# Ledger of designs, part 48: designed miniproteins, single chains, continued (2)

Each design is a single chain, and the fold is of that chain. pLDDT is the mean over its residues in the fold that is shown.

## One batch from the design tools (miniprotein)

Design m5640
Fold by ESMFold2-Fast:
Structure m5640 (fold): chain A 95 residues (1-95)
Amino acid sequence: SWGEKLVEEWKEKLKGDERLRDAELAGSLYLTMKLKLYSPDVEEALRRLLRTAGFSDELVEEILEALRNEDWEKLIELLSSRNPFVAKVLRELIE
């Protein structure tokens, strides 16, 4: 229920379909990092989520590389180039 609690907290704050989707993406990236879930299956799931959020195939691969390398500054930079809100939420979660 750890992921469920995070999603419920964001639903209370965001009230908007696009903002909620973006926050769910940020949470998925954060939880992948926190749990060290750097497997091919997880990468494919994240690739699909990033594409759905409007990131190009080239940006998706760069984001996954930054995530795999734990290069959080590069990850935030890449996310900010397309969606500043996702980057802001992820930065706040990392603390």
Scores: mean pLDDT 78

Design m5641
Fold by ESMFold2-Fast:
Structure m5641 (fold): chain A 58 residues (1-58)
Amino acid sequence: MEVSLEQQIRVAQALIAAGLSLDEALKLSPAEQGRLAGMSPSTATAALRKLREMGVFV
């Protein structure tokens, strides 16, 4: 499943706002990832994985 650029940006903004690293966010449950990003758990998990695949380390 391909995650939209808008969904990826929303997740990245949520990480910055929460002060979480990508690795910390990936350790959260899918439900917590969804709450963090304001989207469904499956979409948030897919977006986080896509950011990791693209080498985003922030």
Scores: mean pLDDT 76

Design m5642
Fold by ESMFold2-Fast:
Structure m5642 (fold): chain A 120 residues (1-120)
Amino acid sequence: SMEEERKKKIEEIKKLIERLEEEFEKRGSSPILLELLDIVREAVENGGLTEEQRKTLERLEKELLEPALNGDLEAEIALLLIEAARYIAEGNLDLALHALTLVASILGIIEKEEAQKYAG
């Protein structure tokens, strides 16, 4: 059923968030990546974003755009996490899972083929 598929995708997203948190901690990644990952987790748990979370994501997107364009990998990852949170809020779990899987692929914790299977 659609409800069973939704639950499976939520479980996959939650598992991927846990794997990304471990990898960010292992790498000593910037606190912003952990903050964004927490926003993604809360979006899944609450079925959306709060007004304060939406404002935070809008501010961070503006701040991260130029660093990402200049090849800052953490900024590129942060923008993908922002996209994942927004897709979850919109109910698009497939695109959210794809964005998170792409982060995991960039970090080398999964193969590119694993990321591609969620592209649609």
Scores: mean pLDDT 84

Design m5643
Fold by ESMFold2-Fast:
Structure m5643 (fold): chain A 55 residues (1-55)
Amino acid sequence: SELEELKQRIEELKEEIERMDLDRAAGKPVDVDRMMQLAREIERLEKEIEELEKE
């Protein structure tokens, strides 16, 4: 279902952020702008899920 696809996408994005957080904690350079973009994408997808759940 579309709802399951959106939830799967959010999980993938969260895993990417978690990976980058681990790299940052290890002292590796990370793209902070990319992390912010991923966080915004998650927020957008969560709002899309909320709209679909209203139907």
Scores: mean pLDDT 82

Design m5644
Fold by ESMFold2-Fast:
Structure m5644 (fold): chain A 82 residues (1-82)
Amino acid sequence: SLLQRLKEAVQRAIEIAKEEGASKEVIDALQEVLKQVEEGTLDLKEAKKKLKIAAEKAIEEDLYNVLEAIKEAGDILDELEA
């Protein structure tokens, strides 16, 4: 399912973020999206906003592998909005 793919993409983004030493702000934003998916409370607009915050911070921190993982999660959110 798209929700399972989203969960896996966000989990991967969190793993990469932790491995590459991303800020707490990046990790917290991604964890909030993961929590919404796991609790069945996914707000697409709020999740997209949190991924954008994480992506902008990843760019500021030069964490391009984290950015790519966030983009994959964002693409799945766009499919869910369609």
Scores: mean pLDDT 88

Design m5645
Fold by ESMFold2-Fast:
Structure m5645 (fold): chain A 60 residues (1-60)
Amino acid sequence: AADLTDEELIARLTSIPGVGPELAERIVAFAKERPITSIEDLTKIPGVGPKLALQIFPLL
């Protein structure tokens, strides 16, 4: 997770159907403030449900 720039991570996140630029930026900000160690940590982000979290987690 440490080797991606914020812009690269946002680009990967926005490639997921249902993830817009605003949600992608929110996910990146959350990941910098809190360690994401599980899919449940991602579901704490407003707008990220369990199915979306499963698609996002491998990118982090």
Scores: mean pLDDT 76

Design m5646
Fold by ESMFold2-Fast:
Structure m5646 (fold): chain A 87 residues (1-87)
Amino acid sequence: SKLEEELKKREEKIKELEEKIKKRFEELKEKEEEIRAYLEERSQAYIEADPEEKIELYVEFLKEVLGIEEKEGEELKELQLFFLELE
């Protein structure tokens, strides 16, 4: 099925991006206090956010705090929104 092949490709892309993000997070471990402060300031907004908005906030965190490139952040957002729509 074309849909099954498309889902598999998107799952593989998500895994690739997640591994890249995880590696970046490890590299920025010394920024733990800055990361904590960022998350605490935005915790209420995240709690009150819709699932789609939570994805947006997560991607914004990755771009602003972890320094993930705009293109990679947008790709991750599109992939997560795609899977959210399937549920």
Scores: mean pLDDT 73

Design m5647
Fold by ESMFold2-Fast:
Structure m5647 (fold): chain A 92 residues (1-92)
Amino acid sequence: SALAAREAALAARAAAVNALLEADPDAPEAQVALARLAAEVARAMEEKARAAAPVAPEEAARALAELPRLREALAAHFEAQGRDEAAAIVRA
């Protein structure tokens, strides 16, 4: 399925991000890669929630309401660390 293919692609990307973080967790490139992965995971979660809406509308509504708050909290966290590029990627 398209969702399974996307989840597999995200898992492969997570492994690549983990390798960057293991080499240098404070590198700007590693943090930007992490922010991009987080943004893609958020989009995949949103799409999954929307797809589930006909079967579980209340659960889907809660997930869709929570995702923007979690995204902003993560962006604020990066911004507090002076990582403006990572924060901008998460907010996109």
Scores: mean pLDDT 77

Design m5648
Fold by ESMFold2-Fast:
Structure m5648 (fold): chain A 95 residues (1-95)
Amino acid sequence: KEEQEKLLKELDEEVDKFVEALRAGDLEKAEEYGKKMEEIVKQLDMSDHEAQLKVISAAFRLLAESEDLRLAGNEEAAELAREQALRLLKTAEEV
């Protein structure tokens, strides 16, 4: 439980870093932060309602960021954000 709370905090931090990297156009750093997010999410117990909701919330934040990036003309960053969001959603559905 305490380990789960630490992982959720680390997820929030990596989401923030991922979004900042995408906005800066640093796709290499964004991919690194995306991989860290995936490693954190793999360690989460998705049967925990709080963990599942946190991952779903992160995914929707990334979908919103993807649309903003697309409207700004940054297609590559938008696609990376969208792909990461969809991976998070898929993982959150595993019970």
Scores: mean pLDDT 83

Design m5649
Fold by ESMFold2-Fast:
Structure m5649 (fold): chain A 86 residues (1-86)
Amino acid sequence: SPVEEDAAEVRRNAPPAARLVDEFRALRRKLAQRAGVEDRTHPDMTPGEAYATLVYLEELAKEGGAMKEEYEALVARFRALVAAAA
């Protein structure tokens, strides 16, 4: 679809922060599905909020919370997206 092709092109050319927001929403939705809970991911997340969320996830993984493995995987995916976008 032309719309899907346009969306893919915009995503490739978007700032790293904007791409992180989209990938974060996808990963949060996937985690919600695995946990069997409603996806409460905020649709209007800004790039600034995505970076703040990354810092929060790093601290949460460091503290060894109940979802440590899932948060560590999410942090790794964020870092991989930043590295790929640079």
Scores: mean pLDDT 58

Design m5650
Fold by ESMFold2-Fast:
Structure m5650 (fold): chain A 94 residues (1-94)
Amino acid sequence: SEFEELLKDSSEKVLKALMDESLPLDHRKELLEQFYNSMKKIIEESKDKKERELAYKTAKELLTEVAENDPSEELRELAKEKLKELEELVKKLL
């Protein structure tokens, strides 16, 4: 799927940027928020069930990786908060 490949490529680039300590912390926080909001929009608004499931999986995998392994404690905590929001969102849509 072209959508699946684009989503994977985008998430890999975002993850690399979030792990890059040469980038300002505020920029990385904004990037994580923008990524989460983009995935949330697909999960809430897409009419394609497969696209919603891929967005959920992609968001969960990236947020888990950041929460566990990001060099910044502030980004790890933000990712944990977003994981909680994501799971609450999915419970409402099931």
Scores: mean pLDDT 88

Design m5651
Fold by ESMFold2-Fast:
Structure m5651 (fold): chain A 70 residues (1-70)
Amino acid sequence: SIRDLSNEQLRAVAEYAVNELGVDGEKLEKALTLLVIRNETDKEKIIEILKSHGLSEEQAEEIAERLLSL
């Protein structure tokens, strides 16, 4: 689950999203914090939370895939 990810794993996903996908780091940090607090495991719900923080559908899908593959 996302709650079981290490700080290094979360940082690696965040760095990829900012550097490769052009995601705003502040928006991403808020979204990831919420995902960890909620312990969200459903890919569709993860995508919805990321999109609610201003990420595109494509950005949200790629980030959700990476988080769930760790």
Scores: mean pLDDT 82

Design m5652
Fold by ESMFold2-Fast:
Structure m5652 (fold): chain A 71 residues (1-71)
Amino acid sequence: DRAELERLIAESIALLEELKRRRPELADQADRMIANLRRLAETLDSLSDVQLRVARHDLRRLIEELRALLA
């Protein structure tokens, strides 16, 4: 579902922006990840069903990891 992926990308970017605010030493790493997520959002319409499934799985894992870092 495209809407689910767009939501997961937006949540990931929001969590990375919060990570940059709380841990300035990680800002460069977070900026690279945000740039990659923005590129992913731009290419969603061109991705295969397999690529969409992989992206959803990876984004869910990223969100869990970011939430753990921010706790």
Scores: mean pLDDT 87

Design m5653
Fold by ESMFold2-Fast:
Structure m5653 (fold): chain A 99 residues (1-99)
Amino acid sequence: SAKEKLKELAEKLKEEIKKAYEEGLLSEEEYELLMKLAELIEENKPAEEFFKFAEEEAKDNKEVRNMAYLAAVLRLSLEDPEEAERLFAELVAEERAKR
């Protein structure tokens, strides 16, 4: 089922996050933020919760914030595919303009 696949994906993501932290590739803050993001995926939270996480909790970490925005848009594609396509195009344009 889709729920079991999301749980398996989240478990694999949490394992990779823990491994990266143990290898010194992530700060403690990045580790905590990425683990919270993986929990939102595991629980199949609505797109609104991913946007809220990006704007409130991950606001000071650009990389995790951008990952959360991408996750939000992908989740939104299941709720409102037309709005997801519009937001994805905006995110891609903004990232290219600033990098």
Scores: mean pLDDT 81

Design m5654
Fold by ESMFold2-Fast:
Structure m5654 (fold): chain A 96 residues (1-96)
Amino acid sequence: KEEAIEHLKKALEHLEKAIEAARAGDIEAAKEHADEAMKHLQKAGDLAPEFHREIMGALALILVAKVHLDRGDTELAIEDLEAAKEIVEELIKKLE
């Protein structure tokens, strides 16, 4: 549980940074932080398979957000990243 929580917290930090970068118009930084969030979510999923559905949902939202960033749909990307962030926050609460 402890190791899964650490990876979820790292994913949350990177999602927050991705949202900040996207709002600042730094699309490359936003994508970089989104990729780091996905890596930490994948690690959390391996450690806490009981949350596979929620973690896959967050990963799907981040993937869609990256597509929106590539298309210049920055507001849609921010909405998707915020939704992924809410899932991660809820998972941290359930594991603590």
Scores: mean pLDDT 89

Design m5655
Fold by ESMFold2-Fast:
Structure m5655 (fold): chain A 64 residues (1-64)
Amino acid sequence: GEAEELLRKALEIAEQIADPGARATMTGLIRRELERLPELSEEEALRTAKNALAGAQKLLDAYG
C-alpha cells in the first residue's frame, strides 16, 4: 500500500545518511514500523510513514 511504499522510500533515504549511528537508528526505526504496518489502521500507517520519511530526510540533511 501507499504507507509501505513511503516507508520503503524513507528506508532508502536513511541508508544514505553518512553518520553510522544516525543511519543505524533511523533504518532500525523504519524497519520496525514496516513490521508493524499490518497492525495499524490505514490512517495510522500513512501518518507513521509520512513521519518516518520526514525524519529520514531531516537526518540526511543534518548528517549526509
Scores: mean pLDDT 85

Design m5656
Fold by ESMFold2-Fast:
Order: structure tokens, then C-alpha cells, then sequence
Structure m5656 (fold): chain A 61 residues (1-61)
């Protein structure tokens, strides 16, 4: 379970960094997205919920 969560976190952070790079986001904006992922995972959010929140954040850009 812990190993699976670490793998999910790594994949989600990589995805967010890739999307931020593609969108030309600032380091501060990228950090905000990474913090959103870390906070959601720490709060016990599912991978699906984290992906939904990321999609919502990117749609706001």
C-alpha cells in the first residue's frame, strides 16, 4: 500500500510537471500544482480524484 502510494505520487508529480512544462507555467505555478498533488495524496485522495483536480486546475489556465 505505501509502495503503491509512493509510485502513484511519483507518476502524478511527473504528469503535472510535464503538463506545466507544456503549458509554459512559471516555477511558482508548477510548485502550486505539485503542492496540490501532495496535499491531496496526504489527505487520502484516490488517484482518480487527484487527476480530476489537476484537470480542473489546468482548465482554469
Amino acid sequence: SAAARERDLAVLLALARREAEEAGLSPQQTEALENLIRDAVAAGASREEVLRRLGEAFRAI
Scores: mean pLDDT 80

Design m5657
Fold by ESMFold2-Fast:
Structure m5657 (fold): chain A 58 residues (1-58)
Amino acid sequence: MSQKEIEERLLKAGASKKKAKEAAKHAQELIASGLYSEETALKHAAVLAGVSASKVLE
């Protein structure tokens, strides 16, 4: 999943554009590090953006 896809999922879940960008960048860095799964990175992004993880994961 690309940083842009994560950003768009966060926006659909109700995140502000600024928070969605910041959280998506952080999630992509976590995925790129190999330390976190895509699902775990998305859950972290949802928390950072102040939105429901369930909405981001659908």
Scores: mean pLDDT 80

Design m5658
Fold by ESMFold2-Fast:
Structure m5658 (fold): chain A 69 residues (1-69)
Amino acid sequence: SDEELKALVEEIRKLLAEASKLPEEKQKELNIQLEKLERELVARYLAGMSVEEVMREFIRRLKELLEKL
């Protein structure tokens, strides 16, 4: 639904805002991993994955990356 999509977008925005507070070296590492993740998720979207499923996967993977930095 539109409401679910807005909630997912808001969660992503909050996670990216937290990521922006990381030290520069950790920001560089995160950006490398996010570039790889973007390529994976774009490929899955083009293969037929829904927008909501792509966003949930992105949120899950971003949380894991932030925990490891």
Scores: mean pLDDT 86

Design m5659
Fold by ESMFold2-Fast:
Structure m5659 (fold): chain A 100 residues (1-100)
Amino acid sequence: MMERLRRLAEEGLEAGRSGDQARLEELKARYRAAVEAGDEATAIAALGAGAAALALMAGMPEEVARRIAELGIRAAEAAERGDLEELARLEREMRELYEA
């Protein structure tokens, strides 16, 4: 599980660095497919990867994009465990990054 989620995050970061719109659309398609399949962990991981890509494309620092990708992985793991408290905490951390 962890290696698969980290690979998604790194693919998102690389798409963001290179401005790869086709890869971003692929990540969006994977998110939609995961939502439709009820695969919440994959959906959250794909969402985080896509958000990290968009942050880099928008000119945000790499540190911020990496943090977004990392939070997406942690949220996906929490979702797999059914840990709603951890999900709420990670959502708050992501909001603090966007509000800074």
Scores: mean pLDDT 79

Design m5660
Fold by ESMFold2-Fast:
Structure m5660 (fold): chain A 86 residues (1-86)
Amino acid sequence: SEEDIKFFKEFLESTGLLAMRDKISKETRLFYGYLILNDIKDYISEETQKLLLRYFLGEIKLEDIPEEHKVEFAKAFKKAYEKNRL
């Protein structure tokens, strides 16, 4: 949904990953990408994980990620949050 897409964008902005992408090495971006994905990996497909990692590496733009994968990320994050009850 549009709400899930907004959540995905706000999540990336709040974590600073968008600002960091152009300023740090690919290896460092991959490391932080894996740290973020590790919390949600059980709730997210391998295809979506690959797309997010490519985005963190700066290989694709936000617009290049299909909307269904943005929605999957938002739902996965919400499930991980609910399970951990932080």
Scores: mean pLDDT 70

Design m5661
Fold by ESMFold2-Fast:
Structure m5661 (fold): chain A 81 residues (1-81)
Amino acid sequence: SMEERMKELVELAEGLVEALRRYAEEGKVPQSLVDAAEAVLKELKEALEKKDIEAFRKAVGRLAQVMAETGAAIAAWEAAR
């Protein structure tokens, strides 16, 4: 169902926030990426609670951007070693 897919994306975003918190503690990503991921997670949860599919779709686009920025930050950190 749509609600089940939305819940799966929320769980993915929760896992990303937890991973980014660890990466920030290790110096691999900036705190601003953690903050961005937390903001997106909040938007996804609010959209799911309200059953706002359009708001949820926009938040998913933001989640994809945070994931891409995370990969770039880790690659830059590795290249600086």
Scores: mean pLDDT 86

Design m5662
Fold by ESMFold2-Fast:
Structure m5662 (fold): chain A 72 residues (1-72)
Amino acid sequence: SMVTVIELEAPEDEAETRRRIAEALRAAGFSPVAAEIAAMEAVRVLGARPGDRITLTVDLARGRVEIRVEPG
């Protein structure tokens, strides 16, 4: 199985952060619904601030995504 690592910077707007995470997960092979659910959960739970570094580690074979948020 291929593990995909995606790095993003959190923009000024929470809705835009969610959109970018969902778009990245869709590009990595998640369905649109699964990507949106994961993006909403990431924003609700992790509370990324503008300028924060977001790392998504995607393991599609295991149906898993690991999300790390670090101060920018």
Scores: mean pLDDT 79

Design m5663
Fold by ESMFold2-Fast:
Structure m5663 (fold): chain A 84 residues (1-84)
Amino acid sequence: SSMERQKQVEQLIQENYELGEKLLRAVLVVREQGPEVQRAFTRGLIDAIRSGDGERIKKLLTTYAQMPEGEAEEVAKRLVESIK
C-alpha cells in the first residue's frame, strides 16, 4: 500500500541521516589528525566501499575515527548494503 511504502521511505531517510551524522563525526575526528591521515582514510574508505569490504571499513573507522567496534560494524554493514 502507499502508506506502507511511505513509512519505509521515511525510515530509510531517517537511517541515512543517522548514518550521515556518524560519518561526519568520523571525518571530523580524522581531520584533527592532519591532512595525510585524512587523505589515507578517505582513499581507504572509498576503495573499501567500492569493493564491498565491510571488514576494512570497520577497521578504518575504529583505527582512524576512534569509533566503537559495534558502531563501526553497523556503519560498515549499512555502507556495503547501500551500494547493492
Scores: mean pLDDT 81

Design m5664
Fold by ESMFold2-Fast:
Structure m5664 (fold): chain A 56 residues (1-56)
Amino acid sequence: IKVDDDVREAIKILQALFDLPVDGKLDKVAEQMLSLADVDRDGKIDKKDIDKLKAA
């Protein structure tokens, strides 16, 4: 997975939502959380998914 600034922001938001240490690192747990947050589950996190996470 290519980690762009948007993906890193999504990782931090997911870590905060799941009460995990917010470090923005792409590890196995963060990869699983990103997969669950991907609305259409095509292996891509788009900006709309990130915007929804920020609103939560």
Scores: mean pLDDT 63

Design m5665
Fold by ESMFold2-Fast:
Structure m5665 (fold): chain A 80 residues (1-80)
Amino acid sequence: SNLEELAEKVERINEIRQKFEDAVVNKDEKKAKEYFKKLEEEMEKLKELYRKVWPETAEEESESMEEQLEEFKKKAKEML
């Protein structure tokens, strides 16, 4: 079902986010960039799925995801 697929995507995104945050804490710039790219890709897939199921609210959800990606990008930029 679409709800099950959305739940799986959210779980996957949370897993990647944790790996990204771990890489940032460990100052592993290469791994942080790798997981950030995966995070962007998975969030883009989630946005597409959301637009297909709930087009009227898709833009609000997309904006929220973009804000999260901006925060993650700022964390990555602070790596030395």
Scores: mean pLDDT 79

Design m5666
Fold by ESMFold2-Fast:
Structure m5666 (fold): chain A 93 residues (1-93)
Amino acid sequence: MKLSREELEEKIKELEKKLEELEKKGASNDEIAEVYFELGELYEALGDLEKAEEYYQKAVLLSSKDSKVRKPAFEKLVELGVRELEEAVKKVL
């Protein structure tokens, strides 16, 4: 994504507030999962892969099979898992 670090941080705070509002209003799991997916993308853009993975996992867990974010979130988890494996292998000399 082509956002500055400051813009990413602001967007993350905005989505965290949106999560609280959705939970308070009793929004569907699919709506909450969409916000988790967006948070995952923003943390990934920041280079915080651990938080990105956490949010993608939450998106998959809460989303129904009919959710537009379930498959993309799962694909992101697989991609991040491969990157973590590469980092682990790279550490071994």
Scores: mean pLDDT 78

Design m5667
Fold by ESMFold2-Fast:
Structure m5667 (fold): chain A 67 residues (1-67)
Amino acid sequence: TTSIFTSYLSNAASASPQTSSQWNQAATISQTGSIDQFYQATSQVAQAGTPATTQQIGQGSQAISQS
């Protein structure tokens, strides 16, 4: 659900303060239903963040795809 995904993004943003804005953009993109844009945004966040943030993004994306 959207609320669970928002929780993932919030926790990931806390792990990487510099990427907080990019995480918010990813959340907005996910609401529009553009999976390609969402993956592009999360890829940029992953490159700026840590391995842990990349894993959380992956789990969030998978949850949306399965929903």
Scores: mean pLDDT 54

Design m5668
Fold by ESMFold2-Fast:
Structure m5668 (fold): chain A 74 residues (1-74)
Amino acid sequence: SSEQEEFIKRLEELLQQEASSEEIHEVLAEAIARGVKISESTLEKLAEKEGLSDTRKQLILAMLRGFEEAEKLL
């Protein structure tokens, strides 16, 4: 969807700018709140493309997984 593409572009820009974990968390939270699905594979590919460390990549994936688990409880 166009919204999914917009969120992916926002995440890519934040990663390029070395944005804080808090800013990345806020964008992921907004995407989930708006019903936009971002897959783990999409985030992994984006992190690899932008040259993120394994530690930072795992942190971002943990954020996404946290939101997915919260959604299952609702």
Scores: mean pLDDT 79

Design m5669
Fold by ESMFold2-Fast:
Structure m5669 (fold): chain A 93 residues (1-93)
Amino acid sequence: REEEARKLAEEISRIIIKTFENAGDKEGVELAKKSIPLLEKALLNYQPTSPYDTPLSRLVALVLDVIAAASGLPGYKREEIPKRLEESIKSLL
């Protein structure tokens, strides 16, 4: 369980870090690096409240939020990327 959570957190963080690096957002990169232990904890402690609310669906939502923010989509301001990443991770706790 712990090893699987760590591996998954590292893979997701790698994607998020690369997304921020490609966008030139150094603050986002640092936040993503600091968020790895929090993401591991969220993955270990998350208990789905329904059969349709899985840890995987929450992780997909987190990754999509970060990508959307980094890509400058109209609903996602670049300056809000660090806050969005933190809020998405906290939603898994």
Scores: mean pLDDT 62

Design m5670
Fold by ESMFold2-Fast:
Structure m5670 (fold): chain A 80 residues (1-80)
Amino acid sequence: MAAVEAAYNRSETLGEFLRAMGKATEAAGELIAEGSEDPERGREILERSREDGRRLEELGEQIRADAEAAYAAAKAEAAA
């Protein structure tokens, strides 16, 4: 159980880190777009940064969900 809990905590930390990186990517994209002389280029950068940021957030959530499911399964097995 302790080893399973440690593995879960590591995966949860990684998932949260990826979610934070996704949000940072979106924020960076907004700043770059705001500073752009070309409104069309600014929109393209903003759209790409939002898409990339959301993909990172989705990956982080998937890692956390998978870790949570594995931890719940291990707990159920230990209780049986």
Scores: mean pLDDT 80

Design m5671
Fold by ESMFold2-Fast:
Structure m5671 (fold): chain A 63 residues (1-63)
Amino acid sequence: SGGAVTDAVLRGDFATAEALLPEVEDPAATAEQLRKAAEMFRSLGRDDAAARAEALADQALAR
């Protein structure tokens, strides 16, 4: 499920990513992948997508 969240984010499908996030088996690994996606989005000038990926990473680690 973590891979599905990251794949959705990379497609720009944040609604699907948000829906799948509570079901991930490894929130820490998912957060790391989402932060890497955010770095990629920032390098592409996609600051909106980067911020959304960072927010999802923070949500993955929230208790």
Scores: mean pLDDT 82

Design m5672
Fold by ESMFold2-Fast:
Structure m5672 (fold): chain A 68 residues (1-68)
Amino acid sequence: MKEKAIKLLEEALNALDQGRYDVARILAAMALSLMGKYKEANEVTRLIRAGRRDEAKARLQKMLEELK
């Protein structure tokens, strides 16, 4: 579970950097849901959809660091 969440978070961050925002949103939601962090999943997807991409990226990076 943890290893799958890490991979999905890394893929979500990569998608954000590539401008693939819908892909990033889906991957981030999958990763955070896999961790049971449903409120974080909803907030990160909202931030991405609202164009607040730097905030979404910071949240995903923080979660990734806490898993490593």
Scores: mean pLDDT 82

Design m5673
Fold by ESMFold2-Fast:
Structure m5673 (fold): chain A 55 residues (1-55)
Amino acid sequence: MASEEAIKAVKEKAEELGGKPTEKQAADAVRLAGGGNPDEKQIEGAGELVALLTK
């Protein structure tokens, strides 16, 4: 489960990198955006969703 804020943060990080972020990069992006304290599943879900959206 990924909040819209978490997805946005991960998507922005993916665009900055020019590709799919790693789990750690996704976690860092969400934390830096002030998206709260995301759970591991929330971070993983955000990264997976970004990968699907950028396919």
Scores: mean pLDDT 62

Design m5674
Fold by ESMFold2-Fast:
Structure m5674 (fold): chain A 84 residues (1-84)
Amino acid sequence: SDILKLTNSMFRLLASLIEVELLIKNSAPQDVIQQKLKELQDSILDMQKLLNQSNAPQDVKNQVQGFINNAQQRLNQLREQARK
């Protein structure tokens, strides 16, 4: 199911966002944080690609696009936090 694929990708992306936030809060090595931020950006791009190829109903696609937009905003905030 395309809906299940999108939902599973959303949960994995959310878990990765939480992991990076915790790494920053616990002052993990900067190279580890930067690598995880890069992997997060790649995951967001992969999810956008999955959404664009999906045959899910338009209302589901709109919800997932909103999630992707929020994830990108959160990633940008985490990048700023990691620089400080």
Scores: mean pLDDT 87

Design m5675
Fold by ESMFold2-Fast:
Structure m5675 (fold): chain A 98 residues (1-98)
Amino acid sequence: MLEESKEAIREIGGATDDELEALVAAVEGRYEEALRLLARSYSKEEGIPFEEALARIRAALAELAAKRGVSVAAFLREYAEFVLSHALEAVRLREEEE
């Protein structure tokens, strides 16, 4: 399931290896690792220091989680599960094309 979802996201494109690993880490409950992987991707994209990227991501996720009345860990897990499930469905639909 997780391996198929990772392959699906790679096939549709648009995600870095760091972003893929972050989604898997979040689903598996490795939230600190997921945050660091997201921060690395964001740091590279924006050209800012890793520490600043990590602080910005933590602040943004805390605000979003608070608005939904859930923990940051729960928010990340729900988001990761949504993305992985939809990527798997998208690849399945493409494989049914003849």
Scores: mean pLDDT 71

